Designed miniproteins, single chains, continued (3). Designs and how they scored, part 53

Each design is a single chain, and the fold is of that chain. pLDDT is the mean over its residues in the fold that is shown.

## One batch from the design tools (miniprotein)

Design m9822
Fold by ESMFold2-Fast:
Structure m9822 (fold): chain A 76 residues (1-76)
Amino acid sequence: DLLDTLNRLLNDRLNQQNSINDQMYQDIRQLGLKVEELMKKDKEKAIKYAQEWWNKHKDQYVAALERRKQQKLEQA
């Protein structure tokens, strides 16, 4: 099931983000809620939306994670 696969992917990413940045986790959680809303209307649209959102924002979130990692190393 495509929706089950998407849900697993989002959970994997959420677990990764949550360990570093709570705000990013909340943003991704909001994505999940939006996907669930869209799923009731159009399952394919929901999957596409989530994948496009993640692809568009992943670089931004990765940059934020690296910044947080550097700050922790600096003990700031």
Scores: mean pLDDT 63

Design m9823
Fold by ESMFold2-Fast:
Structure m9823 (fold): chain A 62 residues (1-62)
Amino acid sequence: MASEKEAKGFAEALKGLFGAELSVEEAKRALDAARNGDDEAVAEMAKKAGVSPAQLRQLGQM
């Protein structure tokens, strides 16, 4: 499970790298989905962030 601190860092990284506008709660959901291999949730969060699912997975696996 991603912590709030991890989710905040992930949201900041997405914004800095891709200009993505995600809340900390959305970033936590995206990070958990990427770590758990939930392709459907990754696709949903990637659409909200304005990035590809592949980009979200790569960043979430760091």
Scores: mean pLDDT 76

Design m9824
Fold by ESMFold2-Fast:
Structure m9824 (fold): chain A 76 residues (1-76)
Amino acid sequence: MEEVLDAETLIALAEIYLGIGNYLYSQGRKEDAIEAYEKAIKLLEEAIARSTDPDVQAEARKLLEYAKKKLEEVKK
């Protein structure tokens, strides 16, 4: 059975993908940046769904809004 990551680990992975997306976008690698931001969004949505801690949910939602905003910028 595959290991299920906790919400804190999902947030940490999402932050890594956000950093990768920002780097790729700065390099003009638009399609790769989109994929990195989409991965971050999915990880953050999973973290929100799995956490019952309001502080963890608030952090994940803050990062999710940031990731969605970055994805919109890249798609333009």
Scores: mean pLDDT 83

Design m9825
Fold by ESMFold2-Fast:
Structure m9825 (fold): chain A 79 residues (1-79)
Amino acid sequence: IELKPGEVLKVGPYEIEILSAESEGNVARAIANIYYKGELIAEKAEITIELIDGQLVITLPELPSLLELEREELRKVLA
């Protein structure tokens, strides 16, 4: 997969702004700003995005417990 700087991924209540990305095959590692309902909750966070069986699986950094409850929505992005 390929991610570009300045790209914004909208996943449920989250917006993930890609600041930089490195991709190799089906795995991308990115530095991103993460927003929840328009509020910046993680700045320059390292995230991993994997394409597994046609699904985008996003691994988020250490985030508030609030976000853990919605992590499954992030994991199922892309049909």
Scores: mean pLDDT 66

Design m9826
Fold by ESMFold2-Fast:
Structure m9826 (fold): chain A 87 residues (1-87)
Amino acid sequence: NEENLEKLRKLREKLKGKTAEQLKETLDNVIDEVGEEKGIKAFAKSLGLEISENLTKEQLIEALELLTSETDNPEKDLEEAAKLLFE
């Protein structure tokens, strides 16, 4: 979905200068306060993402690594992140 890819391109730009480790720490802090299920949803919403109802913590972390990757092919990483977040 091109609309979802465009959202992820904008998110990647906003996350410039942040590491996957920093984002994972923020996610873990939210989960510690409200629980895993609610924490995952709240964190994704804070990033402007309308995620799949069945998104796991592991899938979200993998998507964050893809969104913050220093790669010569960012479009490939964005497509993989979209599959994790929106399917």
Scores: mean pLDDT 81

Design m9827
Fold by ESMFold2-Fast:
Structure m9827 (fold): chain A 95 residues (1-95)
Amino acid sequence: MKKLGEKLRFLAKNGIAFAMLKIAVENSKGKNEEEKKKIIIDYLEMAKDMIQLSDLPEEVKKEMIKAIDEAIELIKKTPAEEVVKLLEEVLKERE
């Protein structure tokens, strides 16, 4: 959990990643645990594509894409309930 929390907090500082994670949490409501995890991963993949197409500096894109890839791998290894809880905590810190 500590490494995933660190990656999610880093990603939440980026406006595109923050927006996608917020939408993922809202769209995961009422879904089963595995579907919630899939939705979160799908929105992180969308954030990766949006960052790649953005006008951000190449160094920032590279760091963000790497952090998204690392977060997705950690999410795959983490129970869905814990992923959702951690993500909600990270998003509250950003507000």
Scores: mean pLDDT 82

Design m9828
Fold by ESMFold2-Fast:
Structure m9828 (fold): chain A 87 residues (1-87)
Amino acid sequence: MAAGALRNVAEGIRAAKTPLDLEIYSALLEIAAAVTANYLEKQGKTEEAKKVRDLAKQASDAMIAGDRETAANLAEQLAKLVEEAEK
């Protein structure tokens, strides 16, 4: 479940205790978002794929800014969008 994986990443961002944990979850978010967007584009869901990429970029920007809670919330929004798009 792509949505479940993204929700796990959101929880991981919130629960991260070390900079290494944050780097791991940031990398997992990028990979999950890229794979999901590519899959949605192959299905002709181009607008949903664009929203996935836009949310992933916003989450990455929040991580760079040190706003971990915003990044986690954006990852959860991404998970919800994926769940709705993959029905």
Scores: mean pLDDT 78

Design m9829
Fold by ESMFold2-Fast:
Structure m9829 (fold): chain A 87 residues (1-87)
Amino acid sequence: MTEEQRKEIEEFVRKYGLENMTDEQLEELAKRLGVSVETVRREAKRIQEEFNKKRSKEQKLWFEYLTALENGDYKKAIEIAKEIEKL
């Protein structure tokens, strides 16, 4: 699978979300990219899991950031804010 093919799958997952993508949309994308539907589904699932991990990590970091602020640990809050900016 080429980098361009992966980016097209990523754009579709970003625009529609894996949960909102129909089997017909996955099959059409697979035909357009010249790969199997199973390959597109597998890659889309991997990309969606990465997006979910980034979102979950961002939410956890924001919670830890707010907790650090409430505890007056401004040094820890600054470190967490830098991690959020890298996401």
Scores: mean pLDDT 79

Design m9830
Fold by ESMFold2-Fast:
Structure m9830 (fold): chain A 94 residues (1-94)
Amino acid sequence: SMAELEEARREAERLAEEGRRLYEEGKKLIDQGLSSADRKALFEKAAELYREAARKFLEALRLSQLDPSREEELRENLERAGRNYVFAVSLAGR
């Protein structure tokens, strides 16, 4: 039904917003870690946040059966979160 599709769309948008928030927090920790002597813990926390962001974007994408342009944005956000997760893990291991 239209109501079910609208509910799914609202839930997908909520998950996408949560993902963006987690992603931004992760980026902030990377920036802090780059200027810190005790960087490992910050980079490890950033990796966790990017992983959580990726999970939220994936959940949003699975619920989004509407608007191809929104799907593309979510896929791009998921890809960026995944890449930044790998990057943060690499930084934590240095």
Scores: mean pLDDT 84

Design m9831
Fold by ESMFold2-Fast:
Structure m9831 (fold): chain A 66 residues (1-66)
Amino acid sequence: MLTPEELYEKVKPLLPPEAAERFREYLKTHTLEDLAKLSPEEIAELLQIDLWLAEEIHAVARGEFG
């Protein structure tokens, strides 16, 4: 399983700076297990990003590394 820091570093290049900051703040108070329990739609709303990018983050958080 990835650490929160490893997940952040993997997805940071894909995120707009503002979304990357929201993701960083989320990971300060939540676990990767919490993130994996969210739907891609919930992740898209949380980070204010496109659904396809939220689907990628969701897959990585679940350990699928896609």
Scores: mean pLDDT 76

Design m9832
Fold by ESMFold2-Fast:
Structure m9832 (fold): chain A 61 residues (1-61)
Amino acid sequence: SLREALERSAANSERLARESSTAFGTMFRRQARVDRVAAELAGGTPDEQVQAALQLELDLT
């Protein structure tokens, strides 16, 4: 599911942040937080899933 994919993405980003002691560690921590919020929304209604997708797009731009 989208929620499971986002939770897995967040866990992977958290792992990469721990393995990186550079500025990229901050980027991975930010991505993990975004993915966790999106995962909470993705388990909801279709409107909540659309909102989660839009939030990801904004945060990645």
Scores: mean pLDDT 70

Design m9833
Fold by ESMFold2-Fast:
Structure m9833 (fold): chain A 65 residues (1-65)
Amino acid sequence: GRMEELRRLAREIAEEMEREFTARVLAGEPVTREDFLEETARRLSERSGISVEEARELIREIAAE
């Protein structure tokens, strides 16, 4: 259903963002886990059309898996 597809999209975006943030950390950038979660939620919201708050909740659930 839509929720299962949203969770799949959220995982794909989280994996993409994890690669981007790992590169930034290796480059010496002062990024936090909060920055990661916020940017990931924003990208999910932009791509799916759900609110940033809904996206943040989905990312939090996936991060807890």
Scores: mean pLDDT 82

Design m9834
Fold by ESMFold2-Fast:
Structure m9834 (fold): chain A 74 residues (1-74)
Amino acid sequence: TIGELAKKYGVSKATLSRRVREWEAFFQSKFHLDPQTAREVALLLVKAELAMEAGDYQTAQEYFDQALALLRQR
């Protein structure tokens, strides 16, 4: 959940929710993704950003690869 992710990376739930919503809106408007797929991609990208900010580049790469795989299936 967003709450668990916020606790893991030491950020506020409000900040994470906003970042996820911004990515969801972007992928729905620019890539015409359905809401569920846009949500899944948004969550993966936010997880990748948090991993990058924490210096965990391997985990960040894995999340980016998962997000790209979902986008390529469309």
Scores: mean pLDDT 81

Design m9835
Fold by ESMFold2-Fast:
Structure m9835 (fold): chain A 67 residues (1-67)
Amino acid sequence: GAADAARGARQAAAMGAAGDSAGAATFIHESKLAADTEEQRRGGAAGARAGAAGDSVLASKYGAQAA
């Protein structure tokens, strides 16, 4: 849900703030790999779009929640 997406985003934002953009990107990749439901897949897609837009923090946020 939205609250879980927000939580994942904060965790990913913390990684990004610590300079771990590669780790943040890993979250979105793992979320896509682990997606087994429509909601999880939507989270991964939202993260991928954010990453494509250059927003690795948001990308990891949605990715982590999709996993």
Scores: mean pLDDT 58

Design m9836
Fold by ESMFold2-Fast:
Structure m9836 (fold): chain A 109 residues (1-109)
Amino acid sequence: MSVEEKIKEAEELISKGTLENARKALDIMLDILNSEEFKDPEVRKKVAELLKKILETFKNDLSFLPLLARFVHRAGVEKVDILKKELLKFPDGLYYVSALDYLRTLLGE
């Protein structure tokens, strides 16, 4: 699959609004983060947009927290910091960055 196809599939999965589809979307996002294409600023921006969308979709679902924690842990500090910088470019970006920092505190990272 191309990175563009992966981004589109992740967006479609998030739009379905189920935890099972959210897990699949996060796994696709992890694949993109671990690819050479993640060095592209446009790819970084699109992955940050997907992260913003999934965080907004599941903001009131406590059952999402273990999936998000797994994503943050598996992505690693450097890649999450790249995503945080991209998220800060959005008008409400500080809200999402604060959520990620809180999860890192809970994970002992």
Scores: mean pLDDT 82

Design m9837
Fold by ESMFold2-Fast:
Structure m9837 (fold): chain A 91 residues (1-91)
Amino acid sequence: SADELARRYAELRREAYKNKLPGVELAIATEDTDLEKIKKAFEENRKKYPLVDKSELLVKEATPEQYPAALDELTREAIRLLEKSIEEKKK
C-alpha cells in the first residue's frame, strides 16, 4: 500500500542518515507546481541531513490523474536506491 511504501522509505532515509550515506528525496511536479518551491523543499531536506552532501532528488512531472502512480513509482525507486546503498555499506 502507499502507507507501507511511505513508511519503508522513511525508515531507509533515517538508516542512510545514521550511516552517513547519501539520501534520496522525492518531488512530483504538476502543471501548477512551482519548481522553485520543489527546490526550496529539497534544500530544507539537505539541511536536515547536513552530513550527507550527495543526496539525490528524484523529480517526475505528472498530471493530477497520474500523481498517485508517479508517487508510487518514485517511492519504489528511492527505496531501491537506498536499499542498495545500505547493503553495499554492510559488505
Scores: mean pLDDT 74

Design m9838
Fold by ESMFold2-Fast:
Structure m9838 (fold): chain A 68 residues (1-68)
Amino acid sequence: MDEELLKLATEYVIKKREKELGRQLEPEEIKEVEEETKKNWEEFREAHPDWTDEQVREHLEGGFEELE
């Protein structure tokens, strides 16, 4: 579950940055996003230990819709 949610969060951040830049991210930039997203993910989960996986997923999906 956590790996799937982290993957979704990483994909959202990548798409957001690609939209802002108007280009695809370079491999080095993708690694930076993955590291930053993992750190933010750990902090987010620690800050919201009472959130269910469903609530976390809904939060991520809501953010993803803003990228369209």
Scores: mean pLDDT 73

Design m9839
Fold by ESMFold2-Fast:
Structure m9839 (fold): chain A 98 residues (1-98)
Amino acid sequence: MKEEFEKYLEEAKKEGAEEIAKGLESLFERAVELGLEETRELLLRAAKYVAEKDYDGAIKALEEAARTVAERVADPVERDLLLGELRLIIELLKKKKE
């Protein structure tokens, strides 16, 4: 899983999505630390979509990841930080689509 994720991030960086790739890496590491398996799988899916330039697919995967964070992260401060980072990446993806 981590090796596949890193491969997609490197492809995303080559395509000029370095800020998005760094945000996804930070979120993935945090999801691993918190044991958020579903969130982690959705972040892997989002990274794959970014590498493929399917920004609509990436946005949908990240919106679903935000839902899993809202449902499973009990600490409100940590939840808000993760949701804020997800919103930032979604906004960067929308700018890439335009």
Scores: mean pLDDT 83

Design m9840
Fold by ESMFold2-Fast:
Structure m9840 (fold): chain A 85 residues (1-85)
Amino acid sequence: SEFLEFSNEAIKLLAPLYTEIWNVLHDDSLSAEEKIARIDALTAEMVSKLNELKQKSTNEDQKAMLDAAIRVIEAETAALKAKLS
């Protein structure tokens, strides 16, 4: 399944970055400002990786799904940062 292979590639790219966000959120040595800065950097890296995957895709439905994933990631990370503020 091309769709399953595509989804697995996206998951493999994002999973380590989500793990880093989880570690940042649970690191009591970091200030709220430092946590926000690290989440911003990790979010930018996730968006960059998804845009690279989008550039390599020749399928418009896959590109639309990546755009939707980027919007979800940006919304979720914005909500996490708001809770830290």
Scores: mean pLDDT 85

Design m9841
Fold by ESMFold2-Fast:
Structure m9841 (fold): chain A 69 residues (1-69)
Amino acid sequence: SMSVEERIEKIKEELEKLEEKLPPDLAEKFRKVIEEEIERSLAGVTSVDDAFDEELKPLAEEIEKTLAA
């Protein structure tokens, strides 16, 4: 299984890929949510996987709708 540190690195890599495709303002919003959830995960409040599924999924849907419009 992946450690928290390994999951964080994977999320950062995906963020960098998304930043290439997204408008800078949407990329920044996405990055801030991820950074906030990483901080909470390191403090032992949530898991990185939970942050990815619960916090990032709504933003991913918003991004998809924006790009599809």
Scores: mean pLDDT 62

Design m9842
Fold by ESMFold2-Fast:
Structure m9842 (fold): chain A 90 residues (1-90)
Amino acid sequence: SPLSPEERAALLVEYLGEQRDLIERSPNRKLSQAAMEAIALYENGSSPLYALSVLMTRLPPEMVQLVADAVTGKREPKEVAEKIVAYITS
């Protein structure tokens, strides 16, 4: 069976968590803090969709669309996580 939106959202947050050292070292402190908060919320038992909603308040519309595409199955969660990390660290 295909992965659910919740399972795809969980993979996205898990892939962001694998890159936490790069995110934490970003000069964009507000965006870095939102991403670290999303990772911590998920790791502490919050819904991955809720965790991503916190990060999405700080992302531009084009990056919010990438998150939606990962959750709905239009893009792979790992690809979108890599694009988000690149954006946070640019």
Scores: mean pLDDT 89

Design m9843
Fold by ESMFold2-Fast:
Structure m9843 (fold): chain A 95 residues (1-95)
Amino acid sequence: KEKEEKEFIRNLLLESWELADKNKDGTVSFEELVKALKEVLEKRGLKADPEEIAKYLFELADKDGDGTISLEEFAELLNGEKSEEVYEYLKKELS
């Protein structure tokens, strides 16, 4: 169940990234991520706030404060030191 929950969250984040990175330039803005999260959450029947989720992810990933997340920073959210914190946050928000 825990492994299934983490995989669900990972897939949700990956789908959101693919939708947000329409230009395939490897970067997404806060607004692009919010719109992508909203669509993915609605498609999955989830009532979580896409703006709050995007804000949390940007606080962890946007270390340079440039207002965008790179593909490398996004990958760090899924696989890096903060990955467990991200999964626990989203598990709570999506419950």
Scores: mean pLDDT 78

Design m9844
Fold by ESMFold2-Fast:
Structure m9844 (fold): chain A 86 residues (1-86)
Amino acid sequence: MLDEAIEHLKKAIEAAKAGNYDEAIRHVSEAVLLALNYLVEQGRVEEADRVIELGRKAFEALKAGNYDEAIKHLEEMIKVVEEAKA
């Protein structure tokens, strides 16, 4: 599940770079869902809270058209998910 979440985050970043709002939102939503399902099942509540906060910030940035800010939050989320996997 975490590898799939990371794949969706990478696709969200590429969509954001292309200015493709609908694709970016779709991939962020899928990544957050996959990451939360895994982290909650593993009792990783602190990492789950970080994913929720970073996802919220990414959605807010995308809605505002701040794609560079959204990319920053998505890259931070990849780090959280990679660290939780290790």
Scores: mean pLDDT 85

Design m9845
Fold by ESMFold2-Fast:
Structure m9845 (fold): chain A 90 residues (1-90)
Amino acid sequence: MPTAEQKQKVRDTALPGVEAAVNAMRAGDPRAGAQQAADTIKAASEAEGLVQPDGALENARMAFEGGVRTGDPDAAQRAVRAILAGATPA
């Protein structure tokens, strides 16, 4: 199981890129922004040696889109948490 420290490091690494994706979504490209956020979190997870189960990235993308649409300021954090919930060590 990934440690709390590994999950926090992935969040800290991914968050600036995910926040940039939120800005892209608000500028009128919600699909591309959500995909960029999912890809950023995947890359950060892989850098920490974590394996994402199938569907985790899609679940995080949907959570991110939903959060941005409803004006949730934690959309980026929720997307990162959704991906990491299913992550395992490589």
Scores: mean pLDDT 67

Design m9846
Fold by ESMFold2-Fast:
Order: sequence, then structure tokens, then C-alpha cells
Structure m9846 (fold): chain A 72 residues (1-72)
Amino acid sequence: MAEELGKELEETAKEYAEAIRNNDHDKALKLTKEIGSLLRQLYELARELGEEGRKVLTKAMDALREAMLEAG
């Protein structure tokens, strides 16, 4: 479900921020690919669900942006 994908993206983004802080470049690269996959799935769901899908996508993207800013 879209809500589950949104939570998974938020969790993966936090793990990415931690990997960057720990200088774990291999883990950061792997997590970047996972984030890309999750974003693609959320974009497809947003297109199918219309307004509700856009709200889920926006919330997930806001969480991703915040995690990236925290990573530095």
C-alpha cells in the first residue's frame, strides 16, 4: 500500500543519513538505489490514486528532503 511505501522510504532515507555520517560509502550507494526504486513506485501510485496519491508522495518527499538536509 502507498502508506507502507511512504514509511519504507522515510526509514531508508534515515538510514542513508546515518551511512553518510558514518562515512559508509558502500551502504550509502546501496540505499541511494533503494530510494530511487521506492520513489518510482510512489510516483506510479500517485498517478493511479490521483489527489490522495499526491498527498502521500508529497509527505514522503518532504521526509526525504529533511533526511538529506540532516545528512549534510
Scores: mean pLDDT 77

Design m9847
Fold by ESMFold2-Fast:
Structure m9847 (fold): chain A 126 residues (1-126)
Amino acid sequence: SDLEKLLEKLKMEKRREESQKYSDKLRDTLANGAAAALAASKGTDSEINQVINDSKQKVTDLLKDTGDTIGLEGIDIAGKAVAEEAGKIADLGYRNPDAASSLAALAGAALSAYDKVKQELREKLG
């Protein structure tokens, strides 16, 4: 019926809105992490590692929340956002060679967090 089609469209729109909110939070978290890594790049290894670990934890928490709220579809959408931002962070490293190692480590940590959360969610569902 037309009403059932409308209800399904509304459900899909709600799911899309939630997916977009998590993707936006992931992009903002990674952009802030990149800025912090750039600032820390002239500091100590301890300061650099702290920024990378803090960013990895925030990304991991957001990905877990995405999985709990939306499921595997949400994780796949979030993974695209993480991959896109990791690519931007890598490009930023190319343009800032003194920070390239720290930025590459941040990008790698974000991608690793995505792989781990996706695997853990798949194991819970299988």
Scores: mean pLDDT 85

Design m9848
Fold by ESMFold2-Fast:
Structure m9848 (fold): chain A 85 residues (1-85)
Amino acid sequence: MTVITITVTGEDKEKMLKAAGELIEKISKYAKIKDVEVEFEENKITITVTFEEPLSEEQKEEIKKEAEEIGKKYNVKIEVKVEEL
């Protein structure tokens, strides 16, 4: 089972929310999501996505690339942590 933790940090709450939403939409297309947990703080959004099946290494790399592109697009910092359970 693959768990991805996404941390979005920025100064603009609207841009942070748009970045987080766009990344979740793209991630949801790779595999079936079992659970999504979202924690909101003033300058930080933490999203934990649990997939029903393990992601391939290629899917993990694509998610990281998409996070970098979205981060640049919205001028926010996106950190992606991938764990196997």
Scores: mean pLDDT 81

Design m9849
Fold by ESMFold2-Fast:
Structure m9849 (fold): chain A 92 residues (1-92)
Amino acid sequence: VLTKEEAVELLKKELEKGSKVAILLPLEKISLAGEIANELEKEGFEVIMYTDASEEVIEEAKKKGVKAIITDEENAPKVKELAPDIPVYVVE
């Protein structure tokens, strides 16, 4: 599991500027999601924030062409199963 700082640094290293990144964190983690989104946007990424990691949200993120998904440990297995071709970054 990554800190928000570790997740941002890995994304900067592994993705091109302008890449779309989805944040699939529950509503209770909205402050963490907002901090990650702000840092990624400063680094030139396009961020799409969701308040859950439902199958519908995961499919929507895939259709929007996101290059990475940020989620928590609880939702990571489902995200990896439904989006196996997209790198998943697990944060707390």
Scores: mean pLDDT 84

Design m9850
Fold by ESMFold2-Fast:
Structure m9850 (fold): chain A 82 residues (1-82)
Amino acid sequence: KEEEIKKLEEAEEEGLKLVEKGKEEGLEGLKKAAEYAKKFDETLGGAIENAIEAGKELPIEKQAEIARKIIEGYTKKLKEMV
């Protein structure tokens, strides 16, 4: 289970870094973060995509913050299950 937790932590770190990069690149960068999350977990990726679509009128920084919170919350829940 320790290896699974490490993989989840690494996936969380990579996802958060992609969101930070996405904030600089705009909407296309955030979509890349969602695609990465889908490879990790389809439900997580879908939640991020839905948040980006719902928040498309928000400043990119707010969209990135929402995506980070989704990644952090979902990853925390997964770590509690392993």
Scores: mean pLDDT 73

Design m9851
Fold by ESMFold2-Fast:
Structure m9851 (fold): chain A 80 residues (1-80)
Amino acid sequence: ALSEEELERVKELAVLQILEAAKNKDLKTFRIIVETLASILSKEEFEEVAKETLEKLKKEVKDKEIVKKAEEIIKEVLEK
């Protein structure tokens, strides 16, 4: 199992990678990272990461179509 410090670091790095994938319009990589996080995090931890990611996507990604598609991916993964 990951330590709490390792888990926090993984979450921080994953959010950065997700945002970079969205900025590059790479929704395939975006989905892979989001689904991987959902598989390793608890439901509550994933919901926290999802909320942070959505806020950062709206602020940092200029392409509104990419933001919409990224939101749909996160919602789909949360509903599993």
Scores: mean pLDDT 81

Design m9852
Fold by ESMFold2-Fast:
Structure m9852 (fold): chain A 70 residues (1-70)
Amino acid sequence: MYIGTVEVPGGGEEVAKNAAKAAAGVAPGSLGYEGTREKAIVTAETEAGARTAAQAGADMSGGKGSVEPA
């Protein structure tokens, strides 16, 4: 399991949710909005999936993507 995180500083909850939706569209897995207005989280089974999802969310939102093992 891998976690992709997209940080969207100053974007607010709506932008974070849109980033998560964009990320989920390119990686099969679950997605969540983590309790701040500035983060979207995607869970994927593969590192490549999590990285692709985080990058898609970052590209859509202008935020920053990162990936870590879950």
Scores: mean pLDDT 68

Design m9853
Fold by ESMFold2-Fast:
Structure m9853 (fold): chain A 100 residues (1-100)
Amino acid sequence: MVKKEIEEEAKRLKVDVKDMELLYKAEQGEEVDEEKVREAVEKAAESAGLSEAERLRALAELDVALELQKLKKENPDLDPEEVRARLDAAWAATQAAIAA
């Protein structure tokens, strides 16, 4: 995703561009502040009008994605395809929960 696409996605989800950039960096496997990523997901969920249960689900999916990303960095010998598939699924679930 290029900067313009991040800006368009931020507008679509009604979140700050900086929060969307942070989510994009997390998805790409870059080092991010986990608290700030959680705050960004929380803000996106609130903007989308999600219930408390739906917000908690989005945060739970994010926690899985962040844990898998850490596991991959600490254990480079892990199967990259399995880790990638799980990360993609957890991230897609987080985005779907926010967009609902």
Scores: mean pLDDT 68

Design m9854
Fold by ESMFold2-Fast:
Structure m9854 (fold): chain A 120 residues (1-120)
Amino acid sequence: RDEIIERMKQKLQELEEEVKDRTFSEEEIEDALQEVNALAAKNPEVYEEVKKTEEYKWVEEQVEFLRSLGLDKEAERYEYYATTYIIAEILYEKGLIDEETLLAVKAGLAQVLKRVLSLI
């Protein structure tokens, strides 16, 4: 339990540091999430790459932890943002999205993590 929370807090700190010089609107974050998921739908092999990451395994563990606390809505939202973030990192490495799109997705995940951590 404490190790799951500590890992989530560490991830939030890392994301906040990476996006500290940028401010993204809700619309910019939503547009970036939609772009990433649309690109993933056109490249289904990316989902197999996501499943191979340690980061995705940790997301699954964190989602189950949140659901065990009765935070079903928060778990669903976190899963969506965290999975989109992993997809975005893979797409960025392949040169399929720019750094701005990646940073917007990171900002969105940071906002969701901050809210989730305030509830536990």
Scores: mean pLDDT 88

Design m9855
Fold by ESMFold2-Fast:
Structure m9855 (fold): chain A 77 residues (1-77)
Amino acid sequence: MLSEGEVRVLRAIAELVARHGSATAREVAERLGVSQPTVSRRIRRLEKRGLVDRKKHGNSTLYTLTEEGSRALSEAQ
């Protein structure tokens, strides 16, 4: 099952995606008030579970939710 910290990261990505089309680890860290290494570790776990997709864009890495990620977030709420 997802930890509270992982659910918070998924929710932050979903909110940023709805507003901006994608999320960066920096934006998630700023929204949650946690360090970028903490967010990056959580995103890596979520990506390994197939809940987050990664795309490189210029000098940034952009994240979005997968269908499974959207479902997991709905089930956690």
Scores: mean pLDDT 82

